Designed miniproteins, single chains, continued (3). Designs and how they scored, part 3

Each design is a single chain, and the fold is of that chain. pLDDT is the mean over its residues in the fold that is shown.

## One batch from the design tools (miniprotein)

Design m8071
Fold by ESMFold2-Fast:
Formats: sequence, structure tokens, C-alpha cells
Structure m8071 (fold): chain A 85 residues (1-85)
Amino acid sequence: PEVAAEITVTLKPSASDAEIEASLKPAEEALKEYAVAGGVRQVSDTTLQLYIVTKDKESLDKIADALAASPSVASVEVKDLGVAK
């Protein structure tokens, strides 16, 4: 079953916009590969909020891992919203 989640990404405050864009490139590719639907909003200069739908929990974990692996990311929090219908 498809799963929906909110992901809160906290960015390192010392990173420039260019450094953030470059370091998040692999995570953007993971989103394109594993997310079936979603959106991103910037809540502050250090906080991104993602709403995503993935095919399964394993796909969600891959997206979260790619975000957490970014050198410009301080933390990643995943809020499971349950089964998407």
C-alpha cells in the first residue's frame, strides 16, 4: 500500500544557498525515483517541509536516508501519516 509522510529537514545554518542546492542534489534524485507524489515548501531559511507519497515504507526510508546523508542537513524527522488512498 502507498504511504504518505511529512518530512521535516533542518539545514545547517552556516551553509550557503549554493552549498545547500549542490548537497541536496542526490536527495532530489531519490525523490524523483521513489516518490509517486509530493510537494516541498520552505518554512524558514533553515527548515524544509516535504509532503510525499511513496509506493511502500522502504521507498520512504530511502528518501529519508538520502536527505540525512546530505552534508548541508543537520537533521531529518519523518512523520508517518498512514496509508495514502
Scores: mean pLDDT 78

Design m8072
Fold by ESMFold2-Fast:
Structure m8072 (fold): chain A 65 residues (1-65)
Amino acid sequence: TVEYGPRARTPMYERLEQAGTPGRVSRLSLRRSTGDISPEELLDRAIEAGMRAEDVVIDLDAEPP
C-alpha cells in the first residue's frame, strides 16, 4: 500500500487503505468520474513514496456513477 500522510487521502486511497493490499504489488484505484488524480500522478506518488513502478497496478474506474 501507498500512504501519503494522514490527510492526503482521496476517496480511492481511503478505500484501498480499508481493503488492504499486503502483497508485493500495490493496487491503486482511480475514479475518473471524481477527477481526483490522474493515473500518471498516482504512479508518481507511488515512486515518490519509494515504490517501484513495476510493483504498482493502477485500476481505472470501470463502473458508471
Scores: mean pLDDT 47

Design m8073
Fold by ESMFold2-Fast:
Formats: structure tokens, C-alpha cells, sequence
Structure m8073 (fold): chain A 85 residues (1-85)
């Protein structure tokens, strides 16, 4: 169902944000790089699912969560750049 899909996407977004934060806190450069890649692939797919299957209210919730994920990806990319100098 659309509700189940939205719930799954929201949960996965939160897991990805927390995974990136933890990897950065632990100083695990390789895990952060893999996390960025996984999060970017997930975000693209999640947007497609939201556009095709979710009503406007559920879609807005997923889009807002994806904006938080994209912000965390940007923070992680900046962190990686500093580590590689």
C-alpha cells in the first residue's frame, strides 16, 4: 500500500542519516564514502517511488525527509574532503 511504502521510505531515510553520522563520528572514511553512495542511489529511487505511488501529503513527508538526507550527504562529503587532505 501507499502508506506502507511511505513508512518504509521514511524509516530507511532515518537509518541512512544515522549510519552516516555514526561513520563520521567513528572516523571510518571508507564507510562514509560507501554510505554517501548508498544514500544517493536510495534518494533517487525514493523520489521515483514517491512521485508514482504516494498521494500529495505522503509525498511531501518523504520529500522533506529526503531533504534532510541530502543535507547529511553534503555534510558527509565535506567531512570526506577534509579527511583526504
Amino acid sequence: SAEAAAKTLLAEIEILIEALEKAMQEGDLERVKEGIKAAEIFAERAREIAEKYLDPDLRKQVEEALERLEKKIEEAREWVKKQEE
Scores: mean pLDDT 88

Design m8074
Fold by ESMFold2-Fast:
Formats: structure tokens, sequence, C-alpha cells
Structure m8074 (fold): chain A 87 residues (1-87)
């Protein structure tokens, strides 16, 4: 369900922050945008929110060299894509 995917997104987000605390503001922004996406009824506005999340994911991947963080960032992106597809 969308609620289960949001819970998993939040868990992966907290794991990223534990590994690389410098990513905290970007990760927290992704969680906020994902929550907004679940409440959005306009499909074009949902696509804009997804696009913003993808941009932040790209920025995070440029900012970290930690392979554990990179793996979790990819997992976070996959969960967000699954959440979008469930709406």
Amino acid sequence: TADDLLEQIKKVAEEIIKIDPSLKPLVENIVKLAEQMTKETDPFEREVLLGMIHIIVGVMKMLTENPEALKLIDELADLVDQLYASL
C-alpha cells in the first residue's frame, strides 16, 4: 500500500542520514515531497513532485562517495517510483 511504501521510504531515509548526516536536509526534503505526492490528486502536479524528487536524488548521488549511502539512495529512488506507480 502507499502507507507501507511511505514507511519504507522513511526507514531508508533515516539509514542514509545515519551513514552520511550531511545529506539530512536533502533526504528530509525527499520525504516531504513523497508525502505531498500521496495527497496530490492532479496527475501533472504529481509528476512535477516526482521530477523534483529525482533531481534531489541526482544531487545526493553527486555529493556522496560512500557506497553504502549510494546503495540506499538507489533504494530510496526505487521506493519513490513504486509509490508514484501506486497512486
Scores: mean pLDDT 89

Design m8075
Fold by ESMFold2-Fast:
Structure m8075 (fold): chain A 66 residues (1-66)
Amino acid sequence: MLTRDELLERARVLKEKLKELNTPEAQFLIEQIDALLSLYEKADGEKRDAIFEQLQAVIDEAEKLL
């Protein structure tokens, strides 16, 4: 199980790898990760936890692309 800090760091590293692929699919995933990270920074309490779960799901799907 990833900690919050580990998940955020994994998202950062994953975005760099997705940029290297230079595909429309990778760009879409980068945009989804960026949107969720932005929402996470602005969210409080329960909303933040829900966004964290969505971010985990997107990261898992993006890792399958690599």
Scores: mean pLDDT 78

Design m8076
Fold by ESMFold2-Fast:
Structure m8076 (fold): chain A 61 residues (1-61)
Amino acid sequence: SHMDQQLDQAQAQLQADIDAVLAQSRRDGWSPEQTDARVVEVLRAQVAEHPILARFVDVPP
């Protein structure tokens, strides 16, 4: 379905963005707390762009 295609694309984009955050964290020596905060920002941004992700991802308040 179109929704399944949109979900697959959104999940792939989310994974790439999270991988980028983790790579930067390793390069720049971020704390676990800084890394977690940045991952949460990415999750919020992706849910805002792809509301369908809100059905499958719990974002902290």
Scores: mean pLDDT 78

Design m8077
Fold by ESMFold2-Fast:
Structure m8077 (fold): chain A 73 residues (1-73)
Amino acid sequence: MQQQINDLKNQFKNAKTADQFFNVSRQAQDLADQARQLAQQNSGGTGQQYQQLADEADDLSNQAFQKGLDLQS
């Protein structure tokens, strides 16, 4: 999962169009949802690690969505 988030961060850095940013946002949201589900299924440190990944992916999704909107405005 961390590798998928890192790949999306690279896509975010290389994105140039609103559609590309919205695509990153959607994929990051999907990863955040998956990580939250895994956090709920796991306890202790493992659950906390998945929650941290979910938070990281949510932040990326929000940043990418905002950049997409800025380019359309």
Scores: mean pLDDT 84

Design m8078
Fold by ESMFold2-Fast:
Structure m8078 (fold): chain A 108 residues (1-108)
Amino acid sequence: AITVTESGGGTFPEGGSVTLTSTASGTGTVAGFSWARTAPDGGTTGLIADGSVRAEGARPNFSGSVSGNTSTLTLSNLTREDTGTYYSVATTAAGETARGPGAQVTVV
């Protein structure tokens, strides 16, 4: 079984940038990472479909990367609309999935 934890959340200025990191731990080889955001109103939007591949409709200033059991989501040119909870899902080569609890990002 794997467990996913996100870090790097906090309060950031409009026009700034944030880097969120997801780490998968436990037994299994990670084969994929996706990222999504849940807005304060409860709406959920996909951001990264897999690793560095953006989800359809995601802003071009979002980028993803994967290195081993770690995935990084970078948001640049932040707007107040980027406020929300950012969570990741890791998928193992065996098809096991784990979702993290999310990192809160607030843009002021």
Scores: mean pLDDT 79

Design m8079
Fold by ESMFold2-Fast:
Parts: structure tokens; C-alpha cells; sequence
Structure m8079 (fold): chain A 100 residues (1-100)
């Protein structure tokens, strides 16, 4: 369990870093968030659902960017970044609790 939580935390932090780099990295952020959701599904359904919601926000930001809704894309990207940062902290904290 701890190893999956640590790996999911790494993937969420990578997704957050890609989102900070801007809309050109949205496909990379999406892949990281989807993989984190897959790993979290093995451990905690609620955390997996939250990671899936982040992936959905990233996909929405990508679709908005592709349609030329640059302001909507940036706002959705920022929501995804904030959600990824919050979930990263929660997953990391849960991993540390299981180690102690």
C-alpha cells in the first residue's frame, strides 16, 4: 500500500509541475494524473476519484485550449494545479501515516 501511495504522490507532483509549465504540457499532465488515479484505485477509492477529477479537469483545459478559449483553459488549468497540489499533500500524508 505505502509503495503505491508514494508512487501516486510522485505522479501527482509531476502533473502539478507540468501544469505550472502551461498549456503545451497538458497532455503530459493528463497522463500523470490518469496513472495516479489507476494506482490509487488499488488502495483508496476516494483518493482515486479525486485523482480522476484532476485528470478530467486537465482534459477540459486541453479541449478549451484547442477551441481557442484561452482564458477558460488557463482558469481550468489553475484549478487542476491547485487540486493536484492538495491531493499530493493528502496522499503523501497518508503514506507517512502508514509508515508510522
Amino acid sequence: KVELLREAARLLEEARRYLEQGPDQLPQAYRQAEEAARLLAEVDRRLATEARAIADLVRLALRRHERGDLEGARRTLELAREAAERLYREVREKAEELER
Scores: mean pLDDT 88

Design m8080
Fold by ESMFold2-Fast:
Structure m8080 (fold): chain A 51 residues (1-51)
Amino acid sequence: EAEVRTEREVKVGDVVTVIQHGKKLTIKVKKVEREGPYYKLVGELLYEEEV
């Protein structure tokens, strides 16, 4: 499981790629929660790559 933040609105079921802490993460979104100007995404980690 992965948890990431994004400034873009994303929906449950979307597949998104984000860069967080020097890693490129691709996740399938299972939950979206608003945190101020950001969205916290929780989902299934599909792929992880060091950048």
Scores: mean pLDDT 78

Design m8081
Fold by ESMFold2-Fast:
Structure m8081 (fold): chain A 66 residues (1-66)
Amino acid sequence: MLDREKARQIRLFYASAGLPEPDEAALARLTAEHTLEEVRAALQRAMREGVPLPLDPSARPPPAVT
């Protein structure tokens, strides 16, 4: 049950940050790497600061090169 709640919080974080929706595999990895408290804190932080806080250190949009 908690994993499903963490997945929803992660999806909300990604949606609020304008990031693409993560796949089930990505959600499973993120839920394993982060606690529910960390996910909720990241979501609250993003809403308060108005800026996305990537859960993955390497998570940044790649340069748009057509």
Scores: mean pLDDT 63

Design m8082
Fold by ESMFold2-Fast:
Structure m8082 (fold): chain A 95 residues (1-95)
Amino acid sequence: MKVKVTITAGRREVVIEIKAPEGVNAGTIANLIGKEMLKRGLAEDYEIKVATSSHAVLVLTLAPGVDGREAAEEAARIAEKILKEAGVEPEITIR
């Protein structure tokens, strides 16, 4: 069972799209990533635009001075840790 995470690095935001199989809640994973990015001071805010059990879109507003690529790489590490701890195989792509 694989969860697909696509991370798109922007200048002032990072967009994370999560596609999860049945039994894994994509919205819950998105919220956990968003909270951890806030806790680390990499994002100043986040919004979940799509939050179903199978599909979530998380938009992170980057903290001032944070590089979008560095934030995307850290988001990928956070997502991998969350998914592995949940017993799920992560497939992570950064754009």
Scores: mean pLDDT 85

Design m8083
Fold by ESMFold2-Fast:
Structure m8083 (fold): chain A 60 residues (1-60)
Amino acid sequence: KPLEEIYATLKRILEEDPSPVHRALAAVELGKLGEIGREALERALSDPSPLVRRAAAVAL
């Protein structure tokens, strides 16, 4: 899949998936994409789940 579709899919999961495990995994994968994922990861630092907040912090 092209990078833009991968980014869009991971961002959607991070923002919309009801599972904190799925959102945490999306945060880890967004971190691997580098700068393009940074804005979404910064927003994830405010996620209600401590699992997602930790994943976003270590991915940044």
Scores: mean pLDDT 80

Design m8084
Fold by ESMFold2-Fast:
Structure m8084 (fold): chain A 85 residues (1-85)
Amino acid sequence: TKEKREELKKEIEELERQIERVKELMKKLGINDEDLEKSIRQAEEHIKKAREFLEAGDLEGAEESIKQARKALEDAIKTLADIIS
């Protein structure tokens, strides 16, 4: 549905904004960590897939990719918290 598509698009945009904030914080703090970089790359890859699924009209595929992106972003935030603690 149009409503579901808009909801998923908004979720993708919110995740992209959060990823960018984490990347900016890493840059400002001079953090260079392989596990954190890997988690960010995984989040970005899943967001890319989510957008591709939305463009194809595959809302189920988009939802699953969004969930995977959220998980990768949560892993990145936990890694970042451990580094700055």
Scores: mean pLDDT 87

Design m8085
Fold by ESMFold2-Fast:
Structure m8085 (fold): chain A 91 residues (1-91)
Amino acid sequence: MAEEEAERRAGMREGAREVARETGNPAVEAAAMAAYEAAVAAGLPDREIVRLMTRAAAEAAGLDPETLLAAWEGDEAARAALEPLAAELLA
């Protein structure tokens, strides 16, 4: 349903914002949100939106795109893996 789809998309935006906050790098959020807006405007399905956001954020932050995607989908192990990478970028 559209409302549940909107909630999932809100989760994608929150994930990008949280990574940007932890890294202190606003380019991560900007890159992910730009990819989100472009994908939505192009009428792409949720799976492609998340994929494009993940790649854009990963490129901006130097993170593994697959790990970031899994973290946004709620994988606890993937979320834990992002913490050391974010700390390394801040160092």
Scores: mean pLDDT 64

Design m8086
Fold by ESMFold2-Fast:
Structure m8086 (fold): chain A 86 residues (1-86)
Amino acid sequence: SALEELLKKLIEVVEESKRNKESIEETIKKLEELFTEMAPKLTPEELQKALEVMARISEIIAEGIKNKESVEEILERVIEVLREAL
């Protein structure tokens, strides 16, 4: 499905950002760009589920920043959420 393709690509982006030691800001930008490119391919039901996943990712990132967690810790939690959504 288009949703499964989106979720897999989002995981790949986060894993690449972790490997390359990219900032949280750069990672967010890449995730938003990928979501924007793939959103038109989603059905209304898939889009609703994708928006829910993106909202959860935003909460994890915001909490991690507030708690001064490492970038690696935040990105690992994001990957977990994306894998659970598959």
Scores: mean pLDDT 88

Design m8087
Fold by ESMFold2-Fast:
Structure m8087 (fold): chain A 78 residues (1-78)
Amino acid sequence: MLSLEEQKKVLQEAVGLQAAGLQAVRDGDEEAVAQLTERLRELGEKYKELIDTAGDMPELYPAIKKAVEEYKKELPPL
């Protein structure tokens, strides 16, 4: 079972990968986009329940859910 600190790290990593993916899209780096998308997909599959329930966590909901939602518009879904 993941601790709250570990859960925060996973969600921060997911957001970071999405931000890096957006930057790669802006730079036209299709190889980086593909690699980052694959890593984000793997992270999402491994921690799907955590990522899906992030919105139900009172401490993390506003910031994490909003960040993920904003990046979903530019990147493929997890």
Scores: mean pLDDT 62

Design m8088
Fold by ESMFold2-Fast:
Structure m8088 (fold): chain A 88 residues (1-88)
Amino acid sequence: SMESLRKSLEEDGLRLLEYLSELEELSNPQIVVAILAAGFVLNSEDKEILERALENLERLAEKLRKQGREEDAELLERYREELREKIE
């Protein structure tokens, strides 16, 4: 079903964020993938996915800021705040 596909994309998005957060530095395509993956995860209603994403988005935003990618870092930080609002 479309619902099952969305759930799979949310889980895959989290795995991508986890992988990318472990890299020393991100290339331009990897930054694009991180932003897209964050978007998929932000649509999740799964508290465990959202909580794990919160930590990875923090690490990614810090990494992007160190690379001089201020606008991309700010976008990921906005996603973190939206995600935090979903977690009670």
Scores: mean pLDDT 83

Design m8089
Fold by ESMFold2-Fast:
Structure m8089 (fold): chain A 85 residues (1-85)
Amino acid sequence: SEIEKFLKSLSEEEREELLKKVEEELKKLVEEGLISERSAELTLKILKAIIEGKLSEKDLDDIAKKHEGDLEAFIKAVEELLEKV
């Protein structure tokens, strides 16, 4: 994916800066009531795992297809995958 290629093209400093900016934006979305704190934490964990090469877009797509229409089951499956890695 273009996102995965982009993230892998970044330096370590640029990855840390991106993660910081994403964390700040997610915190704002939680404060505005647009997303839950759990969704924000999960989003950061996914981004970190992709950057570290522990999770691919394909892995995320496979989980999404398996749990189509069930957001809570999708979240649990992603958390389990990240914990196992």
Scores: mean pLDDT 73

Design m8090
Fold by ESMFold2-Fast:
Structure m8090 (fold): chain A 81 residues (1-81)
Amino acid sequence: SSMEKKKEREKLNRSIGLTLRAIGLDILIELKKRKDNPLIQKQLDLELKYKEEWRKEAEELAKEGREEAKRALEILEEIEK
């Protein structure tokens, strides 16, 4: 049905969004090391505040077989090393 197709698209978009958030966090951490910028710091603080919530969402979507969510978790693990 069109409703089921919409739900599947929503899960895919959320999973892709989590991958992009993980990439964005990696970039923000690297930029903060190179340049002290208040906008970079503010965005980094926001991303770090919600990191564990995004991780839990990514873990749930990864258990459902979403490869994009698995990629988000891989990036987060790499950042934390």
Scores: mean pLDDT 84

Design m8091
Fold by ESMFold2-Fast:
Structure m8091 (fold): chain A 95 residues (1-95)
Amino acid sequence: SESFIRVLERLIEQLRALRARSSGPVAAHIDAAIAHLRRAKEALRKGDYEEAIRHIDLAIAHLDRAEALASGELALELGILRGLLGIVRGLLKLT
């Protein structure tokens, strides 16, 4: 789970960079996704994989909404981070 925590920390850092380049509803959804990923990290530290997956699912929902509202390069970058979260979610279910 320490490896998953490090991956989530890097995803949070990348989302913070995209947040700095965004505004309005897109920024609000990125902020919500970051908040859920922080809660997922705390769940992983406690060994609560089900709670971690729940928060990752909520973060994915917010990133899907941010991507739909964004355009150009920002939308593509949000899509990539969303895809990486989907992979993390899948791997957690196998653990």
Scores: mean pLDDT 90

Design m8092
Fold by ESMFold2-Fast:
Structure m8092 (fold): chain A 57 residues (1-57)
Amino acid sequence: SEEELEARARRRLASLKAHKDDPIVRKLFKKETGVDVDEPDEVILEALLKLLKEEAK
């Protein structure tokens, strides 16, 4: 399941990077994670992993 969470986080990272110029996407991500979409990929990935762990059931 950790490998699955990492794979999901990487896919969400790719989608986020594709839409990072969208102001709604930027606002929503910062609201949910407290992290800007312009942060290094490593920082964004950690934030996404934390978010996905909270959502996982």
Scores: mean pLDDT 78

Design m8093
Fold by ESMFold2-Fast:
Structure m8093 (fold): chain A 87 residues (1-87)
Amino acid sequence: SVEEIIKAAYDAIKGKPLSEHRELAEALQTALVYAKRLNIPLPDDKEIKVLATSTYNALPYVNFMPKEEIEKKFKEAVERIRELLAK
């Protein structure tokens, strides 16, 4: 599921230097911010929910993006996470 993919990505980057997992971290942050915009359920993990909320609040432009663009970017980010986790 999408929630399982997001949690797996977070668990993979947790406690590691950003330089080791930059692409995965960027894909995860993108997925989280658009999930918040679309009201998609997140994993039941306080740290993931805090990261999603803080990232969303830091990106005011996402409030003005068309829903179709948000949905497209969300799907692309989730697929990117899936590709990176397969490595």
Scores: mean pLDDT 80

Design m8094
Fold by ESMFold2-Fast:
Structure m8094 (fold): chain A 67 residues (1-67)
Amino acid sequence: DLSEELIKKAKERAETALANRERDLTVKDPEEQRRLMEDAVGLIVVAVLKTIEEQKKEKEKKKLELL
């Protein structure tokens, strides 16, 4: 199960990705708007996965570096 800290960071990244895409969603071309939505979903998924990976590496690295 994911720690609350990890979930919090993943959520923050997802929210930031959505906020960055809010302006793009106001484009006048409906097809372009749809593509931007699909890209935004992809970025959110990547951001969540990257956050999970970084947290795992940080925990392992911290345990090794503390001596």
Scores: mean pLDDT 66

Design m8095
Fold by ESMFold2-Fast:
Structure m8095 (fold): chain A 63 residues (1-63)
Amino acid sequence: MSLEERAREIAERLRAGDLSVPADATQRAVALGVARAAEEEGWSPEEAEHALTVMMEQVRDLR
């Protein structure tokens, strides 16, 4: 699974309201989710940073 696929999956769950977080808290929730995924999947700092960027862009660009 690519980092982009993982980031997209989390963004889709946020859109569906699965995490039920406010919009202004969403970026923090996304960052924490990426940090945990990076630790669990052994991502490099560069990969984790890329995943965070992709996910935050998808959340912001929904509208």
Scores: mean pLDDT 61

Design m8096
Fold by ESMFold2-Fast:
Structure m8096 (fold): chain A 110 residues (1-110)
Amino acid sequence: SSIEEDKEVIRELLRLAVKYAEEHLKDQLTPEQQEKLNILKRLAEDEEFFDKYFLEKTKYGLQGLINLFSDLLRLIEDVIGRELTEKVLKEVAERFKDSKSPLVRILRLG
């Protein structure tokens, strides 16, 4: 279903953001950035926590999904910066290039 595709796009976004933070930043993060990274890691690794968060944010349909995606992008950029966020977005867009998810359309808009 389209909602399962939307979930997969967001989970891949979260996994890559965490991976890039761990590979490029390690001990370089501020305490505030580390707290934000811990939230991203929990969303990426804890399926129950992710499903609850996704459900609470997307209960109002497409606008809720877009707002969730925008909020997560801001959180990611706060942790890994703009350049690494753009690399993550390009990799997610390529991974899901054949998806009809509205999120993938947003990712293709540079």
Scores: mean pLDDT 83

Design m8097
Fold by ESMFold2-Fast:
Structure m8097 (fold): chain A 81 residues (1-81)
Amino acid sequence: SDIKELVKLIKDNKLNEAKKLYNKLYNESADKYSFYKALLREIGREVGCDVNVTTTNEELRACILEKDEVLYQKLKQITSV
């Protein structure tokens, strides 16, 4: 999926490519909130967070920061406006 490709680019430290793909997917998304939530859920799964239907964006951010601070900082760079 496009989101899995984006997460791979972030993990591979290809931040320019990740930022371009993020901007494309964000601009093409009819529901930007759902897109961002799906991205956080995918990253959360990759770093070993417990991701379920009730998990909030704030809980996902906190878990990602705890599990992989470097990846969290990369995510912040990609998603900054």
Scores: mean pLDDT 84

Design m8098
Fold by ESMFold2-Fast:
Structure m8098 (fold): chain A 66 residues (1-66)
Amino acid sequence: MTPEEAREMLEKFKELLEQGKSPAEILEELGFGEITPDGRFARLPDGKLIDADALVKVWEDMLKES
């Protein structure tokens, strides 16, 4: 993911949060993986699980590094 793509995803994530959507709903709407039933994790194509809060943190960190 490029820094520009990460920033665009972060912007969309913030907009969806402002609409009152949960992180799990946001990730599903953005096309990220399969969401676990408890809404805490998204499954990536490689089968790895990633925390929704960790994804936002990664996007924020990418924005700062570029």
Scores: mean pLDDT 65

Design m8099
Fold by ESMFold2-Fast:
Structure m8099 (fold): chain A 89 residues (1-89)
Amino acid sequence: MRVLARIELELADDSPEARARAKEAVRAAVEQTGGELLALRTEGRHVTAEIEAPSAEAAERAAQAVVERLRQLGLEVLKHGLSAIPLPA
């Protein structure tokens, strides 16, 4: 069942460079896990991505891939969250 998911991140670094790298990492991770990125917003340390995923499990994999990619880039993630709602078939 397809889901609409929101991935929320709080970064330790709120520099423009950190935000730009975080946005790129989110796009890459969502694409890698078969999701579609619908919206991506950054405000200070907060990054919010809205995605459409083919399943709740795919949304969870996307969120995990985002956090892991950020860590690989040396960006510390203070908090992360995922919420998902089922979409009609």
Scores: mean pLDDT 81

Design m8100
Fold by ESMFold2-Fast:
Structure m8100 (fold): chain A 99 residues (1-99)
Amino acid sequence: EEEEKKKKEAEEKLKKIEERERLAREAARALVEGRREEAYELVRELAGISRALFDELVARPLDEALALLVQLYKEGKITAEQLNVLSEFLAEYERLLAE
């Protein structure tokens, strides 16, 4: 039954991941379309980050932005959930810019 509880927790986490991926894609699209304020509001809802950090992340190349996020995570300044959500958002933004 402990394995069943862990499976249910994993299923719940997967649903939350799918919902976060959808919202991260919406934020990335808003940013590409020049709706920067809407993009920030969506990212704030997802990850609870400051406007200053949002602006710094989107101004950097993807590799440098991801390196900054990893460093902030190692320093305990952001959570693993914030790291994952922001990484997904930045990767989608870079993908859309390349298309």
Scores: mean pLDDT 80

Design m8101
Fold by ESMFold2-Fast:
Structure m8101 (fold): chain A 109 residues (1-109)
Amino acid sequence: MSEEEIRAGLLEIVDEMENDPRTAAVLLPPDLSLAPNYYKRVPNPVSLSQIRQAILDGEITTIDQFEELLDQLLDNVRTALPDDHGLRQALEQWYDEVAKPKIAALRAA
């Protein structure tokens, strides 16, 4: 698989993820005025918009690098929210139902 094919596949996955309402809370970096303690608890916050930008800037060139950033995004949410929080449960469900199958399909191509 070429670098261009990987980039195109990753951008398709990100586009579908951005259109899923379960990811709305992680689309953009949190506003410090609305969530001042988030950055204190989560030192390396990652949003879907930052993942998209990293792909566009060529900072992510492999499926493994993409999956590492998605895992970081989930870890950020797990650090910020308890396991019974609806936003955390929604994001974890989205990862299992959407992200994991699409990453597996891209790896199999």
Scores: mean pLDDT 77

Design m8102
Fold by ESMFold2-Fast:
Structure m8102 (fold): chain A 73 residues (1-73)
Amino acid sequence: MKLSEEEVKEKYEKGYIVFYDVLSEDWVAIPKEEIESYEIRETEKGKVIIFHLKNGNTIYTQILYDQEILIPK
């Protein structure tokens, strides 16, 4: 399911990191406050982003090089 531009903006304003994940073919929104750490690995086909959450869960995602990640302040 794709998030609308309005939904992306709402999540960003609420403190979520928002981007399109090419591995799941869906939009991902993760609360910045729930992220313990993250890793970015650059590959020829894009960037792999691994999120380690404070609850012990890990989320694996990928973006293309021409894609931006919306990170709240």
Scores: mean pLDDT 75

Design m8103
Fold by ESMFold2-Fast:
Structure m8103 (fold): chain A 65 residues (1-65)
Amino acid sequence: MTLAQRLRQLAEQSPDPQASQHFLEAARHFEEADRAEAEGDLVAAQEHRRQAGLHLKRGIDILES
């Protein structure tokens, strides 16, 4: 499975709806990063990976609180 698919599964299994939303946003940004990289847009790919990382961290922080 792709990282985005794994994050969507994590969102489905997460008991907190805010954490789930952040995992879904992280998945979307990782998919956009892969697409941008395939198109040769490394700057856009880097920005999407940065956003994905922020959403992933926020989702985890919510579950740990």
Scores: mean pLDDT 87

Design m8104
Fold by ESMFold2-Fast:
Structure m8104 (fold): chain A 82 residues (1-82)
Amino acid sequence: PLYRPAAPLLALLRSSGATKDEYTPDELQSLWGQYVIDNKLLSPDGKSLDASGTPLQELLGVDVVSADSDLLNQVVAANLTR
């Protein structure tokens, strides 16, 4: 299925090379992974994401989240439309 990211999520993905309006799940996962790498968000132990100083902080409303956080998954899902 194709998904259209809402404007806040699309802005994050565009900073990591997103050029389209609609994406497959695999493309979204690839862009998300690239965003995490480019901004060095993942902690060395892989347990948390530090979003401080990035647009992701505004989207999440917090500076740091657990990498397995339901909040992170819910925010991403809430910003996708088919």
Scores: mean pLDDT 71

Design m8105
Fold by ESMFold2-Fast:
Structure m8105 (fold): chain A 66 residues (1-66)
Amino acid sequence: MVKATGRYKGALAEAEVDGNKVTVKVLKADSEREALLAKILARQNAIQKAMEEKKKEAEQKKLEAL
């Protein structure tokens, strides 16, 4: 048997192949949680890189508001 994980109808799914037969199951709960965590981590990385830019933008906005 061979196991593989991929996309199925846009969702994360696990496929299992045994000779000429394929069974597919959808991992909704785990994939949704992992997707959310991935977005949080991506935002964290973006904040680290854009921290200086964000600080500068905040100062500019204060000056523009005045």
Scores: mean pLDDT 62

